# Designed miniproteins, single chains, continued (4): the designs that were tried, part 56

Each design is a single chain, and the fold is of that chain. pLDDT is the mean over its residues in the fold that is shown.

## One batch from the design tools (miniprotein)

Design m14058
Fold by ESMFold2-Fast:
Structure m14058 (fold): chain A 74 residues (1-74)
Amino acid sequence: MAEEYIKKAREYIEKGRELERQGDLVGARRYYSLAVFYAHKAEKLAEEEGDEKLKEEAEKLYREAQENLDRLDA
């Protein structure tokens, strides 16, 4: 279900932020990468299901996770 992947993406973003706060940048990168993966999966499922609102939420999470990854690689 798209909602389950959205939940996982949010959870992994929060875990990434927690590890980044602790100075574990390697762990933060890992969790942000997982968030990107699950957000993309959620977007594709929401698109297949015709759920425009879930698709928009997944797209926002994808952008948020990707921005966090890009910031760590800057």
Scores: mean pLDDT 85

Design m14059
Fold by ESMFold2-Fast:
Structure m14059 (fold): chain A 64 residues (1-64)
Amino acid sequence: GAARLQKIKEEIEEFERELLRRYLAGEITPEQAEAEMKAFLKEILPELEELDPELAAEVKERLK
């Protein structure tokens, strides 16, 4: 439902902010940050397709 979709969107934003923070702190490389982001998005993609097919299509484009 809407609450679960909102939770997923918040988790994506928090994950992206944490990756940026780690990158700026010198803890990860840009390549590692990209790989971790893609892995996270692939993991949530099936649930996202059920909740928001339009957002799922955007995520699929980012996973090229």
Scores: mean pLDDT 82

Design m14060
Fold by ESMFold2-Fast:
Formats: C-alpha cells, structure tokens, sequence
Structure m14060 (fold): chain A 66 residues (1-66)
C-alpha cells in the first residue's frame, strides 16, 4: 500500500490533500501546524500519484513510499 507524505502545506492545502486521499478510496492523517503535514495511505499507485500531485499543487513537498 503506497504511503504519501506531503509537508509544507497551509490549512487549505492540507484539507484539499486529505479530501483527495479519501476521494481516491484511501485514508489520510493531518498533522496540524504551520506548516501542516498530510500522511495519506493510497489504495494503489495511481491514487498515490493523484494525492501527491494535489499536495504539490497546493505548494507542498510530496514523498511517495511504495
């Protein structure tokens, strides 16, 4: 199960990234802070890539572990 970690997010970016993970059938944990971090558990590689792109589009730094 791929794990996507997105750091450097503001609150809006963290929310968008977490909602994308849930929408893709995954799970997300939001670590609140300034900046915030999202840890997402993707069901497959395509979902992981979509979550990572959403986080990067929000100004975050994404790391994917397969």
Amino acid sequence: MPVVTVSGLDARGATATALTAIGEGGRAKVINGEPATVIAYAPDKAAAETIARTGEGAGGEAKVEY
Scores: mean pLDDT 82

Design m14061
Fold by ESMFold2-Fast:
Structure m14061 (fold): chain A 67 residues (1-67)
Amino acid sequence: MDEEIRRLAELTVEHVELGRRYREQGDLEKAERHYEEAIRYAEELARLLSERSGQPVEVDREGIRRG
């Protein structure tokens, strides 16, 4: 489970970084696709954390799109 959490966190960061890179290049369409992927991984990570803790975990979707 901790291995899955780490993997999802790494994938989230990777896609945020790719989105930022494409945004810097002016490719807003590719940037948005990568931010959507990052949000999907972040939501899966939040689901696993919520399952383990019994508490809802919030995903800052707008923060991901900004960063």
Scores: mean pLDDT 79

Design m14062
Fold by ESMFold2-Fast:
Structure m14062 (fold): chain A 71 residues (1-71)
Amino acid sequence: GSMKEKLRELLEEARRLLEEGRVEEAIKVIQKALEYASGQVKENLEKALEALRAGEVSTALAALDEALKQI
């Protein structure tokens, strides 16, 4: 698949992990997604990571949803 397709799959996986409360696994998936991300997608993924480090899961989910809209 394309790099955009791989990025979408990783972001959807990260969102599911966060919905399941699997925060540490979601962080690892988002870090991997950053390898494929640029521009506004990368910016939103970095915001999601900072939110998760602060314990703000709802903020991280919002940032992931914005990243998904931009790929």
Scores: mean pLDDT 87

Design m14063
Fold by ESMFold2-Fast:
Structure m14063 (fold): chain A 113 residues (1-113)
Amino acid sequence: EDAIFAEALRLLAEIRDTVVALTVALLNGEEIPEEEFLALLERNEALLEEVGELAKQITDPAKRAELRAELEELRLLLRFLLRLLKERRPDWTEAIARVERNIAKVDELIALL
């Protein structure tokens, strides 16, 4: 279980780092194409599905609580990214929909924990 828990945390850290990088790019006014945002958000969806499969194998209540806390932090970061996209790139409807899908997957994972 320790190895499975460590891998779940590693995947969540990778997702978080991607969300932070996208947020920083938007805040700095970087000219990143929407296609790059879409590709990174789609990868996050796949990684969240992997976290979900790992989470099913974690039965320790303390480890489940820590995963939940990490997911709740990720949800806050994703909500902030969503607000920035709606404010600064409201025409990026596909990117907005992908962030909303990432939030929905995080909410599903929190419900499993």
Scores: mean pLDDT 88

Design m14064
Fold by ESMFold2-Fast:
Structure m14064 (fold): chain A 96 residues (1-96)
Amino acid sequence: MKEEVERLRQKAIETAQKAADAAKAGNFDEFNKYVKELIKTLEEMYKVGSKEEVREAADRVIDLIAEKLNETTDLDSQIGLALALMTVATFKAALS
């Protein structure tokens, strides 16, 4: 279980980076694909890990997206990154 949790945690972080890069490139089809994959990865992590581990992974993803949002000046990319940030934050808030 712990090895699977770490694998999913790394996949979530990597997918968040890919989503941010796609948004910065203006590739919103890839961005939407990666955001969907990110949420699915966090949901899978919730099934095999603790709520604390999922919350920690979500926090790392939130920090990464927030950093990329602060570096981004293109309005469409800012909107995409802000929506991804809100989506992950909402998922984290729903953890009981």
Scores: mean pLDDT 82

Design m14065
Fold by ESMFold2-Fast:
Structure m14065 (fold): chain A 78 residues (1-78)
Amino acid sequence: SLDEKIEEAKKKIEKLLREAGVPESVIKGILQVLDMAKEANTEEALKLAKRLILHELRRLKVPEEVIKEIEKILDEVV
């Protein structure tokens, strides 16, 4: 189900970002964006959430290898 896919994605993303040293406040914000997209339950909301998350991670200069893994995880949901 979409709920199961998003919950699994949230766990993987949280782990990757925590291991990359991303602040907890940023991690919580990213997970919140995914929860909001899940509640909206539209393909457009999921695609927008993906774009916003990837843009924020690049703005914060998270390593590209980590960003690519997160994009891959999000592609399995969208």
Scores: mean pLDDT 86

Design m14067
Fold by ESMFold2-Fast:
Structure m14067 (fold): chain A 64 residues (1-64)
Amino acid sequence: LEVGQRGVAVAPIPQTSPDELALRPGDRIEVVEILDEDRVLVRNLTTGEEGILSVSALETYVEF
C-alpha cells in the first residue's frame, strides 16, 4: 500500500466504530495516509466519507 493508491471495494465492509470507514461493493477508494502497520486512513471517493481501515481489510476486500 502507498499514499495516493486507488482501488475498488469488492465486498462490503461494515463500520464498527466512529473512526472506521464503511464500504459497499463498487465503492472507489484512495489511500490518504498510512498511520501504522495495521491502520490506514482512506477516502471513499464514491461517498466523500473518510475513515480508518485495517491493512488486512484493504488486502481482503479492496482490488487495486
Scores: mean pLDDT 78

Design m14068
Fold by ESMFold2-Fast:
Structure m14068 (fold): chain A 92 residues (1-92)
Amino acid sequence: GSMAEQAAKAAQKAAEKAGATAKVEVKGDEVTVTLGNTNVGQQLAAIGGATEGFIRGGRAEVHASGDTVTVKLSGLSEEQAAAALNTLAGGL
C-alpha cells in the first residue's frame, strides 16, 4: 500500500500550515523528513516522530542545524512509518 506515502503528504501539509518548510520522502523502507524554518516546538515534534519510530522497532536518526531538522526512519512497516509520521504531524 501507500499508507506511508499518504502520511508523508499529510505531514508535509501540516508542517507547511504551521509555518515550516517541509520535504517528506518515502523510498523503500526509508522515510526522510526535512523541516526548515522551525521553532523549538516543531523540532520537538520531529524528535517525537523519531521516538515513535524507534519504539515501534525501527531505526531513527535526528540531525538538527539551526532552524533545520532532519529525521530519518528505517526498518519500519508502512503502517509503523505512517504512525511515526502522524505523531510528528500532530506535534506541529
Scores: mean pLDDT 83

Design m14069
Fold by ESMFold2-Fast:
Structure m14069 (fold): chain A 71 residues (1-71)
Amino acid sequence: MEEGIKAFEEIVAANPDSAQAYYYLGEVYYKAGDLEKAKEAYEKALSLDPNFEKAKENLKKVEEEIKKKEE
């Protein structure tokens, strides 16, 4: 899992304007259980492409999981 996170971190560093790269970074953070980092990555993807439906759906999902873990 750590290897996957690092690979996508490098991809977004090389492609800072790619909504798709940030979306995949959010996916690997979510699978690793890092909901806060997943949320930030999906938010960045949406800031680059506001019509990115998959990022929108997964952002909602991760926000609901964070809210459920509130305290």
Scores: mean pLDDT 79

Design m14070
Fold by ESMFold2-Fast:
Structure m14070 (fold): chain A 74 residues (1-74)
Amino acid sequence: MSLAERSAINRAANAAYDYVEANKDTLSDEELRAGAKAIAADVLRREAPGLSDAEIERLAGAIADSVLTNVKRE
């Protein structure tokens, strides 16, 4: 994975985290995951154009799941 791709993943994770933190008391877990995944995918498409759609879907899903787990732990 390139440095640019790693940087894009970090930005996607931060954007997803901000979304989940802002909405965790208002939205369901399903809605939070869907929103976090969509935000992460959008960041990855814009900032890591070398990634395939399949890779973006996989990474965005993993980011959303990780962010939800970390936020929902408390």
Scores: mean pLDDT 81

Design m14071
Fold by ESMFold2-Fast:
Structure m14071 (fold): chain A 79 residues (1-79)
Amino acid sequence: EKKKEADELIKKGDELFRQGKYVEAAEHYEKAAKIYEELGDYQKASTAYFRAARAYQMAGDEEKANEYTKKALEYFKKS
């Protein structure tokens, strides 16, 4: 099921983040966020976008960190 797929992507992202693989972690969080968005789960989409933003910040990608922080805030307001 799509929800389970998104939940597994978050779990894999968290593991990659702990390993210092920040770009790969962010990519997993982004995929999960898009699935949650498709399901109308804006709160989980917001959380996943915030996790992607944090991962990009740790990777030194300030532009993507700012972009996904903005997306996280927009979806938080919709939830």
Scores: mean pLDDT 87

Design m14072
Fold by ESMFold2-Fast:
Structure m14072 (fold): chain A 76 residues (1-76)
Amino acid sequence: SDKEKIEEGKKYYELGLEYFKKGKYEEAYEAFNKAIKLYNEVVENSKDEELRKEALENEIKVSVEHLKLAVEKVLK
């Protein structure tokens, strides 16, 4: 379900943050990408406006961390 996709996305976001904190940048990047894909599926395909909003808000949070990680990878 769309709600299950949001919950799975949250788990990947948390996993990505843990990897990022540990300096495991490749694993963090993969986890953030999985979270973004799950949230984006809900944003694009869900008929429930509240679930679309929640997914979009969570996608924005992941995208900020994903951008920070991308900067770390480029400036090394």
Scores: mean pLDDT 85

Design m14073
Fold by ESMFold2-Fast:
Structure m14073 (fold): chain A 63 residues (1-63)
Amino acid sequence: GTTGFDRDELEKEIEAVKNSRNIGERHAAARRVMDVLNTPKDTASEEDLKLMDEAKKYSGLGN
């Protein structure tokens, strides 16, 4: 497959979720994480797929 994303941008947004001071900021950052995942630009690697799975946890805030 050719589905990928900007890893640096994704990691930055994940850090924003982790460093969020309240649920609103966390939710906004989680949405940006999902936006990055939904706008792939590069080929995804196995490491990228693991990062995507981790990012989905933050986007869903625990399903």
Scores: mean pLDDT 66

Design m14074
Fold by ESMFold2-Fast:
Structure m14074 (fold): chain A 51 residues (1-51)
Amino acid sequence: SEREEKIARLLALLVEAGPNPLTDEQAAKELGITPEEVRRLRAELAAGRHH
């Protein structure tokens, strides 16, 4: 659930950024996680949450 919540919040941040690029550092600050975790969540979004 925590991972799903973070993925949903990351998606919302990407939508809010619109035409502006959202860096892993900026997303990490907004989500309260590390940039490495943001990169992992981005991969989850791209892959359709398949583990």
Scores: mean pLDDT 76

Design m14075
Fold by ESMFold2-Fast:
Structure m14075 (fold): chain A 70 residues (1-70)
Amino acid sequence: MEEETRRLAEEAVEVARRAKELALEQGDYASAAAAGLLAVAAEFAASLGDLEEARNILEAARELLEELEA
């Protein structure tokens, strides 16, 4: 369970990092800030072992990245 939470959180951080980089390249500071907050939230969820929150954050990060790629 803890290992799965950590894995999901690590994926969320990586996806959020990509979204932040893309948002900054586009000059979208609001999306870049949102991506940064998602990365921090993912690390917090991992530290607390919150599996459900880690999953939710990963999904939110993926959705943000998809929007920026469109």
Scores: mean pLDDT 83

Design m14076
Fold by ESMFold2-Fast:
Structure m14076 (fold): chain A 68 residues (1-68)
Amino acid sequence: SLSPLELVRKAYDYVKEILPSLSKEEQIRLLENLIALLQHVLDTHPDAPEEVRRILAEAQKELEELRK
């Protein structure tokens, strides 16, 4: 089975690849889903690598910019 870190890395890579090709509404939904996944990982693994927190912060910033 995929570890939480492997799942996060795969999700982030997928988001980075497809995000520019999506509509604004689809970008918002994808970022909301990524943020939910990252928050779940951090809630269940409080000692998760700094990379997870960095990705969460980046996704939250992108979502806020899209909602303006």
Scores: mean pLDDT 81

Design m14077
Fold by ESMFold2-Fast:
Structure m14077 (fold): chain A 86 residues (1-86)
Amino acid sequence: ATVIITLKNANVAGKVAGLGLATDLELQGAEVEVKVDNDTLTITAKNANDDGIRSALNFADGLKAAGAEVTVEEKGDTLTITATVP
């Protein structure tokens, strides 16, 4: 499966957490690409397994609990998570 995570208005802590997730996804065998543009972090992970999908969903839940606006969309084999930090 493909996982795409976009973290908007990311502070330093949010960027560090996102990079940690990217590392975990890569260690689980996904092909990971990370892009940082000012306050926006985008992580694209291809060939994510079930553990990778679970890690991404747990990350989304954590962001929502921290007050971010989180949207999760599943289309085919692609999971897209978009979060905007307040």
Scores: mean pLDDT 82

Design m14078
Fold by ESMFold2-Fast:
Structure m14078 (fold): chain A 79 residues (1-79)
Amino acid sequence: AGEKIAEGLAGALHVAKVSDDEDVKKAIPALEKALEAAKNGDTEGAIEGLREARKLVKNENAKKGFEEGIEKYEKIAKE
């Protein structure tokens, strides 16, 4: 479970780092913390990091992407 979430978060972090959106760039530390939690098997910490990243973004598409990621990872955590 944690490995699959970490893979998804690593992809999201890469996209955030190449983004021209300053609000998305401000979410990078929260995404890095979420990835670190996922690598340690802390699924709840990874989801909380994504919730913090979502609060920092104002772009509707980025916000929707984080919401979909949260829902997906919550589903994985229940398995």
Scores: mean pLDDT 77

Design m14079
Fold by ESMFold2-Fast:
Structure m14079 (fold): chain A 62 residues (1-62)
Amino acid sequence: NAQLEADVLLALGAMYDALGKLSPNEEVRKELWKKSADIYRRAADLGNEEAKKFVEEAEKKA
């Protein structure tokens, strides 16, 4: 189920973004935000329009 998979990926991407914001270490923060961007991109590839917007924002942070 692509819709359910995309929703799960959106939640996972948001978690990595939040962990990055909490991290005081720049290298760890960049890695977490890169993971967030990769996960949002996968959700967008599954047809999720909201994920497309999140990809742009996450890409800018990484």
Scores: mean pLDDT 79

Design m14080
Fold by ESMFold2-Fast:
Structure m14080 (fold): chain A 78 residues (1-78)
Amino acid sequence: LSEEEVEEELRKAGVSDELARRIARAMHSGQEEDIEIPPEDAGQQELIVTRVQKLGGRAEILERPRSLEDTGRIRVTP
């Protein structure tokens, strides 16, 4: 999948545009990257990780949100 196709697939799964772009770029960077998950996406961290894995990348949850207004963090590896 191209970077643009990964971004589109994540957006279709309900991921925000900014986060989808950041994850797609990380998957194509050839380097491991820690990505902050904004509050609007943080409740879906497990879904996001699963989608990244289905798209051929690797991801793990580093930090879960403590509240509905809190951020999360994931690590994405190509």
Scores: mean pLDDT 81

Design m14081
Fold by ESMFold2-Fast:
Structure m14081 (fold): chain A 87 residues (1-87)
Amino acid sequence: MIEELKQQYKEAYQKYVSALSAYNINKAGYEFSLELAERSSPENQEKLRKDAELSRKAAEENEKLAKELKEEAEKLKKEYEELEKKL
């Protein structure tokens, strides 16, 4: 049981790190596209703002996923640590 919880924690934490990375990449992409849009021609501004919106949506989705995965990982860690204290 403890070994299974440790493995589940490791997997949840790796998924958390991946989601957090995706959040950071998409957040940077959103900010970059907005800044570039302000300096671009009107035709290019529309395209860049649309690209920014896609990056914003992806960032929001990955932020939510990262929060959920972090909570699950912390819960699993607490569970296996409490079991180890009983040994």
Scores: mean pLDDT 84

Design m14082
Fold by ESMFold2-Fast:
Structure m14082 (fold): chain A 94 residues (1-94)
Amino acid sequence: SVEENRRRLREETERILEELEKIPEMAELTRKLRERLEAARAAGDEETENEIIAIVFRAYELHKEGKNAKGVLQAFLESEDSDGLRKKMEELLK
């Protein structure tokens, strides 16, 4: 069901957030990202929730590859809008 798929996605997102919080250099940034995710969910802001989930998965992928996962989290948290975020991420990942 759609509800079951949503639950699984939330459980997987939580698992990844817990893994990122274990990384000392990323722990504080991951906690701030979690706070924004919880705020988006409380507001029913599905667009922001989905953007945060994408950032969580991307940071985890980069961390497993030994790349700059911390920079991705910082770029997201410092961005005021999705266009600003995209631009910062493109500059950071090039």
Scores: mean pLDDT 78

Design m14083
Fold by ESMFold2-Fast:
Structure m14083 (fold): chain A 63 residues (1-63)
Amino acid sequence: AEEDLEKGRQALGAGDFETAVEYYEKAIEKDPNNKEAWENLARAYDLLGDTEKAAEYRRKAQE
């Protein structure tokens, strides 16, 4: 769980947004209540230009 979140953050920092999305999605599959994973997934989609998905996942982070 935490390993996927950390790998996602590393990929995001490296500019590998597609890989960041993959790791954050894995983190959410293991722990759907991890608000940090939802927030980071939203950020990754914003950086990919998918503002609609970013807004959706940001809402889930606040639930």
Scores: mean pLDDT 80

Design m14084
Fold by ESMFold2-Fast:
Structure m14084 (fold): chain A 62 residues (1-62)
Amino acid sequence: STVEELVLLIIEVKEKGYATEEERKKIAELLKKLGADDEFVEKVLETEDVEELEKLIEEFLS
């Protein structure tokens, strides 16, 4: 499941305390598959802070 892959990746990023550029790109790709618009995807790609990234994902999945 795309949602399951996204959730697992966010858990991994949180456990490390940082997201690499490759991990942010993968998160953005999964969000795009779930129907996120280009503006939201770009915002995710620019978000380096793990807590802000998690909030964006939680808001999208709500």
Scores: mean pLDDT 82

Design m14085
Fold by ESMFold2-Fast:
Structure m14085 (fold): chain A 144 residues (1-144)
Amino acid sequence: LLSEKEQKFIDEFKEFTEPLLSEEEKEFLSKVPEHMKLYAFIGLAGLAVKKNGKEDELKKFLENQIKKDPNLAIAYYLLGFHYIYVLREFEKGIEYIEKAIELNPNFAYAWYELGMYYLVSFDSEEDIEKGRELLEKADELLGL
């Protein structure tokens, strides 16, 4: 469900981040189910960027991509993921994830992140149910 522009962006992101991955992390990615492979890569890439002190460079890269193409949903998703998992700025990260969904409602990984946020951040029955509905939307988009 990625556009040609989003695929080109992912290829550039991989060129920046993949050399930072260990052989063990690359082996782990080879064993991840295909529908989760990009998600797992993004997670490991974020950790590798942090381990190598490249957090500011990645953030600047993502912000520059958004300036060049404000409608590039995948860049907002990756920036949101960076805020959530690297910077631990959850609310700001979710705002970027919601922007990715606004720009591409078929972006399964963005629905997945939003659903997980509701399940792990809130304990009310309404928020848990909302989280489950968001995860079901992600599964539907992944063809599960």
Scores: mean pLDDT 78

Design m14086
Fold by ESMFold2-Fast:
Structure m14086 (fold): chain A 90 residues (1-90)
Amino acid sequence: GDAVARRLEAMADALREFAGTASPEVQELLRKAAELFDEASRAYRAGDLERATQLVQEAGKLLIKALSKMTDEQRDAFLARLQAAVAAAG
């Protein structure tokens, strides 16, 4: 419940931080994904698991596109930050 919502919020925050340093194309994808993770967090907190799952799946598709447009160095830094953010959220 609450731990899942916190992790989704942590992912959204990490995506917004990376968006500020990325190319305009990657920035757009990361910000869109962050919006979807924030919506998913709200859905989980409300008990709407179906909506939360759909939003996470859509965010995941955008993340795959964003990763494909990154350099290897950017991708490694990005994934390390996401892992740290999720771990810190509990």
Scores: mean pLDDT 84

Design m14088
Fold by ESMFold2-Fast:
Structure m14088 (fold): chain A 59 residues (1-59)
Amino acid sequence: GAEEEIRRAAEEARRAGAAGDSAAAKRYTLQAEKVDGPDGPGARLAEREGVRGAIEGGT
């Protein structure tokens, strides 16, 4: 369902962020936007997880 798609996008965004691939993290955020819109909780979650990954993996 939509929640599951959002969760997968957020997980992939976090992994992309941890790898230093900000373009991939952005693409996963856009995937979440297709589920609930650009100001939706899913898009915001994916963006936050991408940033969290970058902080945890990138220093």
Scores: mean pLDDT 77

Design m14089
Fold by ESMFold2-Fast:
Structure m14089 (fold): chain A 63 residues (1-63)
Amino acid sequence: SKADELLLEGQAYAGQGDYDKAIELLNEALKIDPNNEEAKNYLEGIKARLAGDDKTALDLVKK
C-alpha cells in the first residue's frame, strides 16, 4: 500500500539520520492509514530519541 511505501521511506531516512524527513513521511503514512501501528511505534521511537537527547543535556547541566 502507499502507507507501507511511506513507512519504508521514513525508516530509510531515519537510518540516515534525517529525522525531520522521516517524521514527515511517517505522518503522511498515518494520514493514509491512522491505525498503522508500525508507523506509530516508529514515530514514537524517533520522538523518544530526540527527547532523550534533551534529557541527557539537562542531566549534564544538573551536575
Scores: mean pLDDT 73

Design m14090
Fold by ESMFold2-Fast:
Structure m14090 (fold): chain A 59 residues (1-59)
Amino acid sequence: MSIEESVEQVRRVAEEVGDPEHVRRMAKTIETSAKAGEIDEEIAKALIKALEEVRKKLE
């Protein structure tokens, strides 16, 4: 799956949730997985950035 597809999916889920605190927890989960080597760091950074943009929009 492309990085763009993963970013779009994560952004959609975050917008559907509509809760900035829940979105913040999603970003932390991705960061933890990246540090554990479960996700590529470049992909994790893109996903976290997308989640932070959604979170700011909700706040």
Scores: mean pLDDT 79

Design m14091
Fold by ESMFold2-Fast:
Structure m14091 (fold): chain A 89 residues (1-89)
Amino acid sequence: RQEEFDRLVEKGFEAYNKGDYETAVKYFEEALALDPDPPPIVLWLLARAYEKIGEYDKAAEYYRQAAERTLSPSLREAFLKDAEELKKK
């Protein structure tokens, strides 16, 4: 259901912008449960939220998934750099 998916992504992004990263993770995960083929940007947002709460392994995995699903070479490179940066932590 597109309207439900869009609302969950919006709520997750709002929570992320407010610094409520645990709530952002919950909303993004609920959105992913509704769409078996999620857009790369949603996977990247979930990875960012996991990074902010210190879940670096999960963040790295979702950054890689976002890179694998994107058709843009520049976005793929950016997502892979985000994943590699987490290895320093």
Scores: mean pLDDT 77

Design m14092
Fold by ESMFold2-Fast:
Parts: sequence; structure tokens; C-alpha cells
Structure m14092 (fold): chain A 60 residues (1-60)
Amino acid sequence: PPSPKELLEGMLEALKMAADSGASPETLERMLGLAKPYLLSAGVSPEEVERLRREVLEYA
């Protein structure tokens, strides 16, 4: 399976592409909410998930 770092980087790029395609901040937060349990189960920390959320919303 992908490493936690690879999952974080892939998710960040996917969400940035969604933002570039016109996804609202609310849509991006929903997408993150759906991905969060998966990221946590794969070894991503809650702090890393929150950092990802801030990065995506700041980008959008």
C-alpha cells in the first residue's frame, strides 16, 4: 500500500486539482471528511490531516 506521505501528497494534489476545477471550500471540506477515516487508518496522524485541510482551504 502507499506510504502515509504518498497518500498525503496524492490527496493534496487531487484536492488542489478539484479547487482549480471550481470546487467550493464546502465541497473540498466534504471531500476531506470522506477521506479522513481512510487517511487515519493508513497511518496519517490527525495533526497531518488538519494541516492538509488548512493547506487545501488556503489554496482554494
Scores: mean pLDDT 81

Design m14093
Fold by ESMFold2-Fast:
Structure m14093 (fold): chain A 67 residues (1-67)
Amino acid sequence: MSDEELEKKVKEIFELVKEGKYQEALELIKKVREEITDLNDMQRFNELLNKEFAKNPEYKEALEKAA
């Protein structure tokens, strides 16, 4: 998976989170992680997610409560 594809997936996840669709966001995170076969891509995906959660920590708490 390319960096551009990872950034697109992270953007889609956060669009769902902004809409309050936490279960759909969690399912998309799970699906993306299952599609990633490379450790470097997994690390990059997690870095991009953490960067977005750092801007809005309330979203991370909402997702953790929905999980």
Scores: mean pLDDT 79

Design m14094
Fold by ESMFold2-Fast:
Structure m14094 (fold): chain A 91 residues (1-91)
Amino acid sequence: PFLLGMAYDALGRIYDKQGKYVEAGNYYDLAGDYFEQSGEYGRAATAYENASKAYRKAADQETDPEVRELYRQKAENAEKKSIEARKKALE
């Protein structure tokens, strides 16, 4: 799980740098899930935070109101997961 989390985090960073924010958010979110599965809560929190930021950027560049709202909801969900993972990391 940890190595797969690292791989997806790297993909998230690559897509983020290319301005492909939906793909970046999806990969960061997936990285967070795998980091949580391996007990790496600090890394999971950071990955989810990056996913939230990427989804917000995706929403900003989206012209369809329904799709924009979907990305905003994904950002909010990722932010909540980041907060929960951060709480676990502090224990």
Scores: mean pLDDT 89

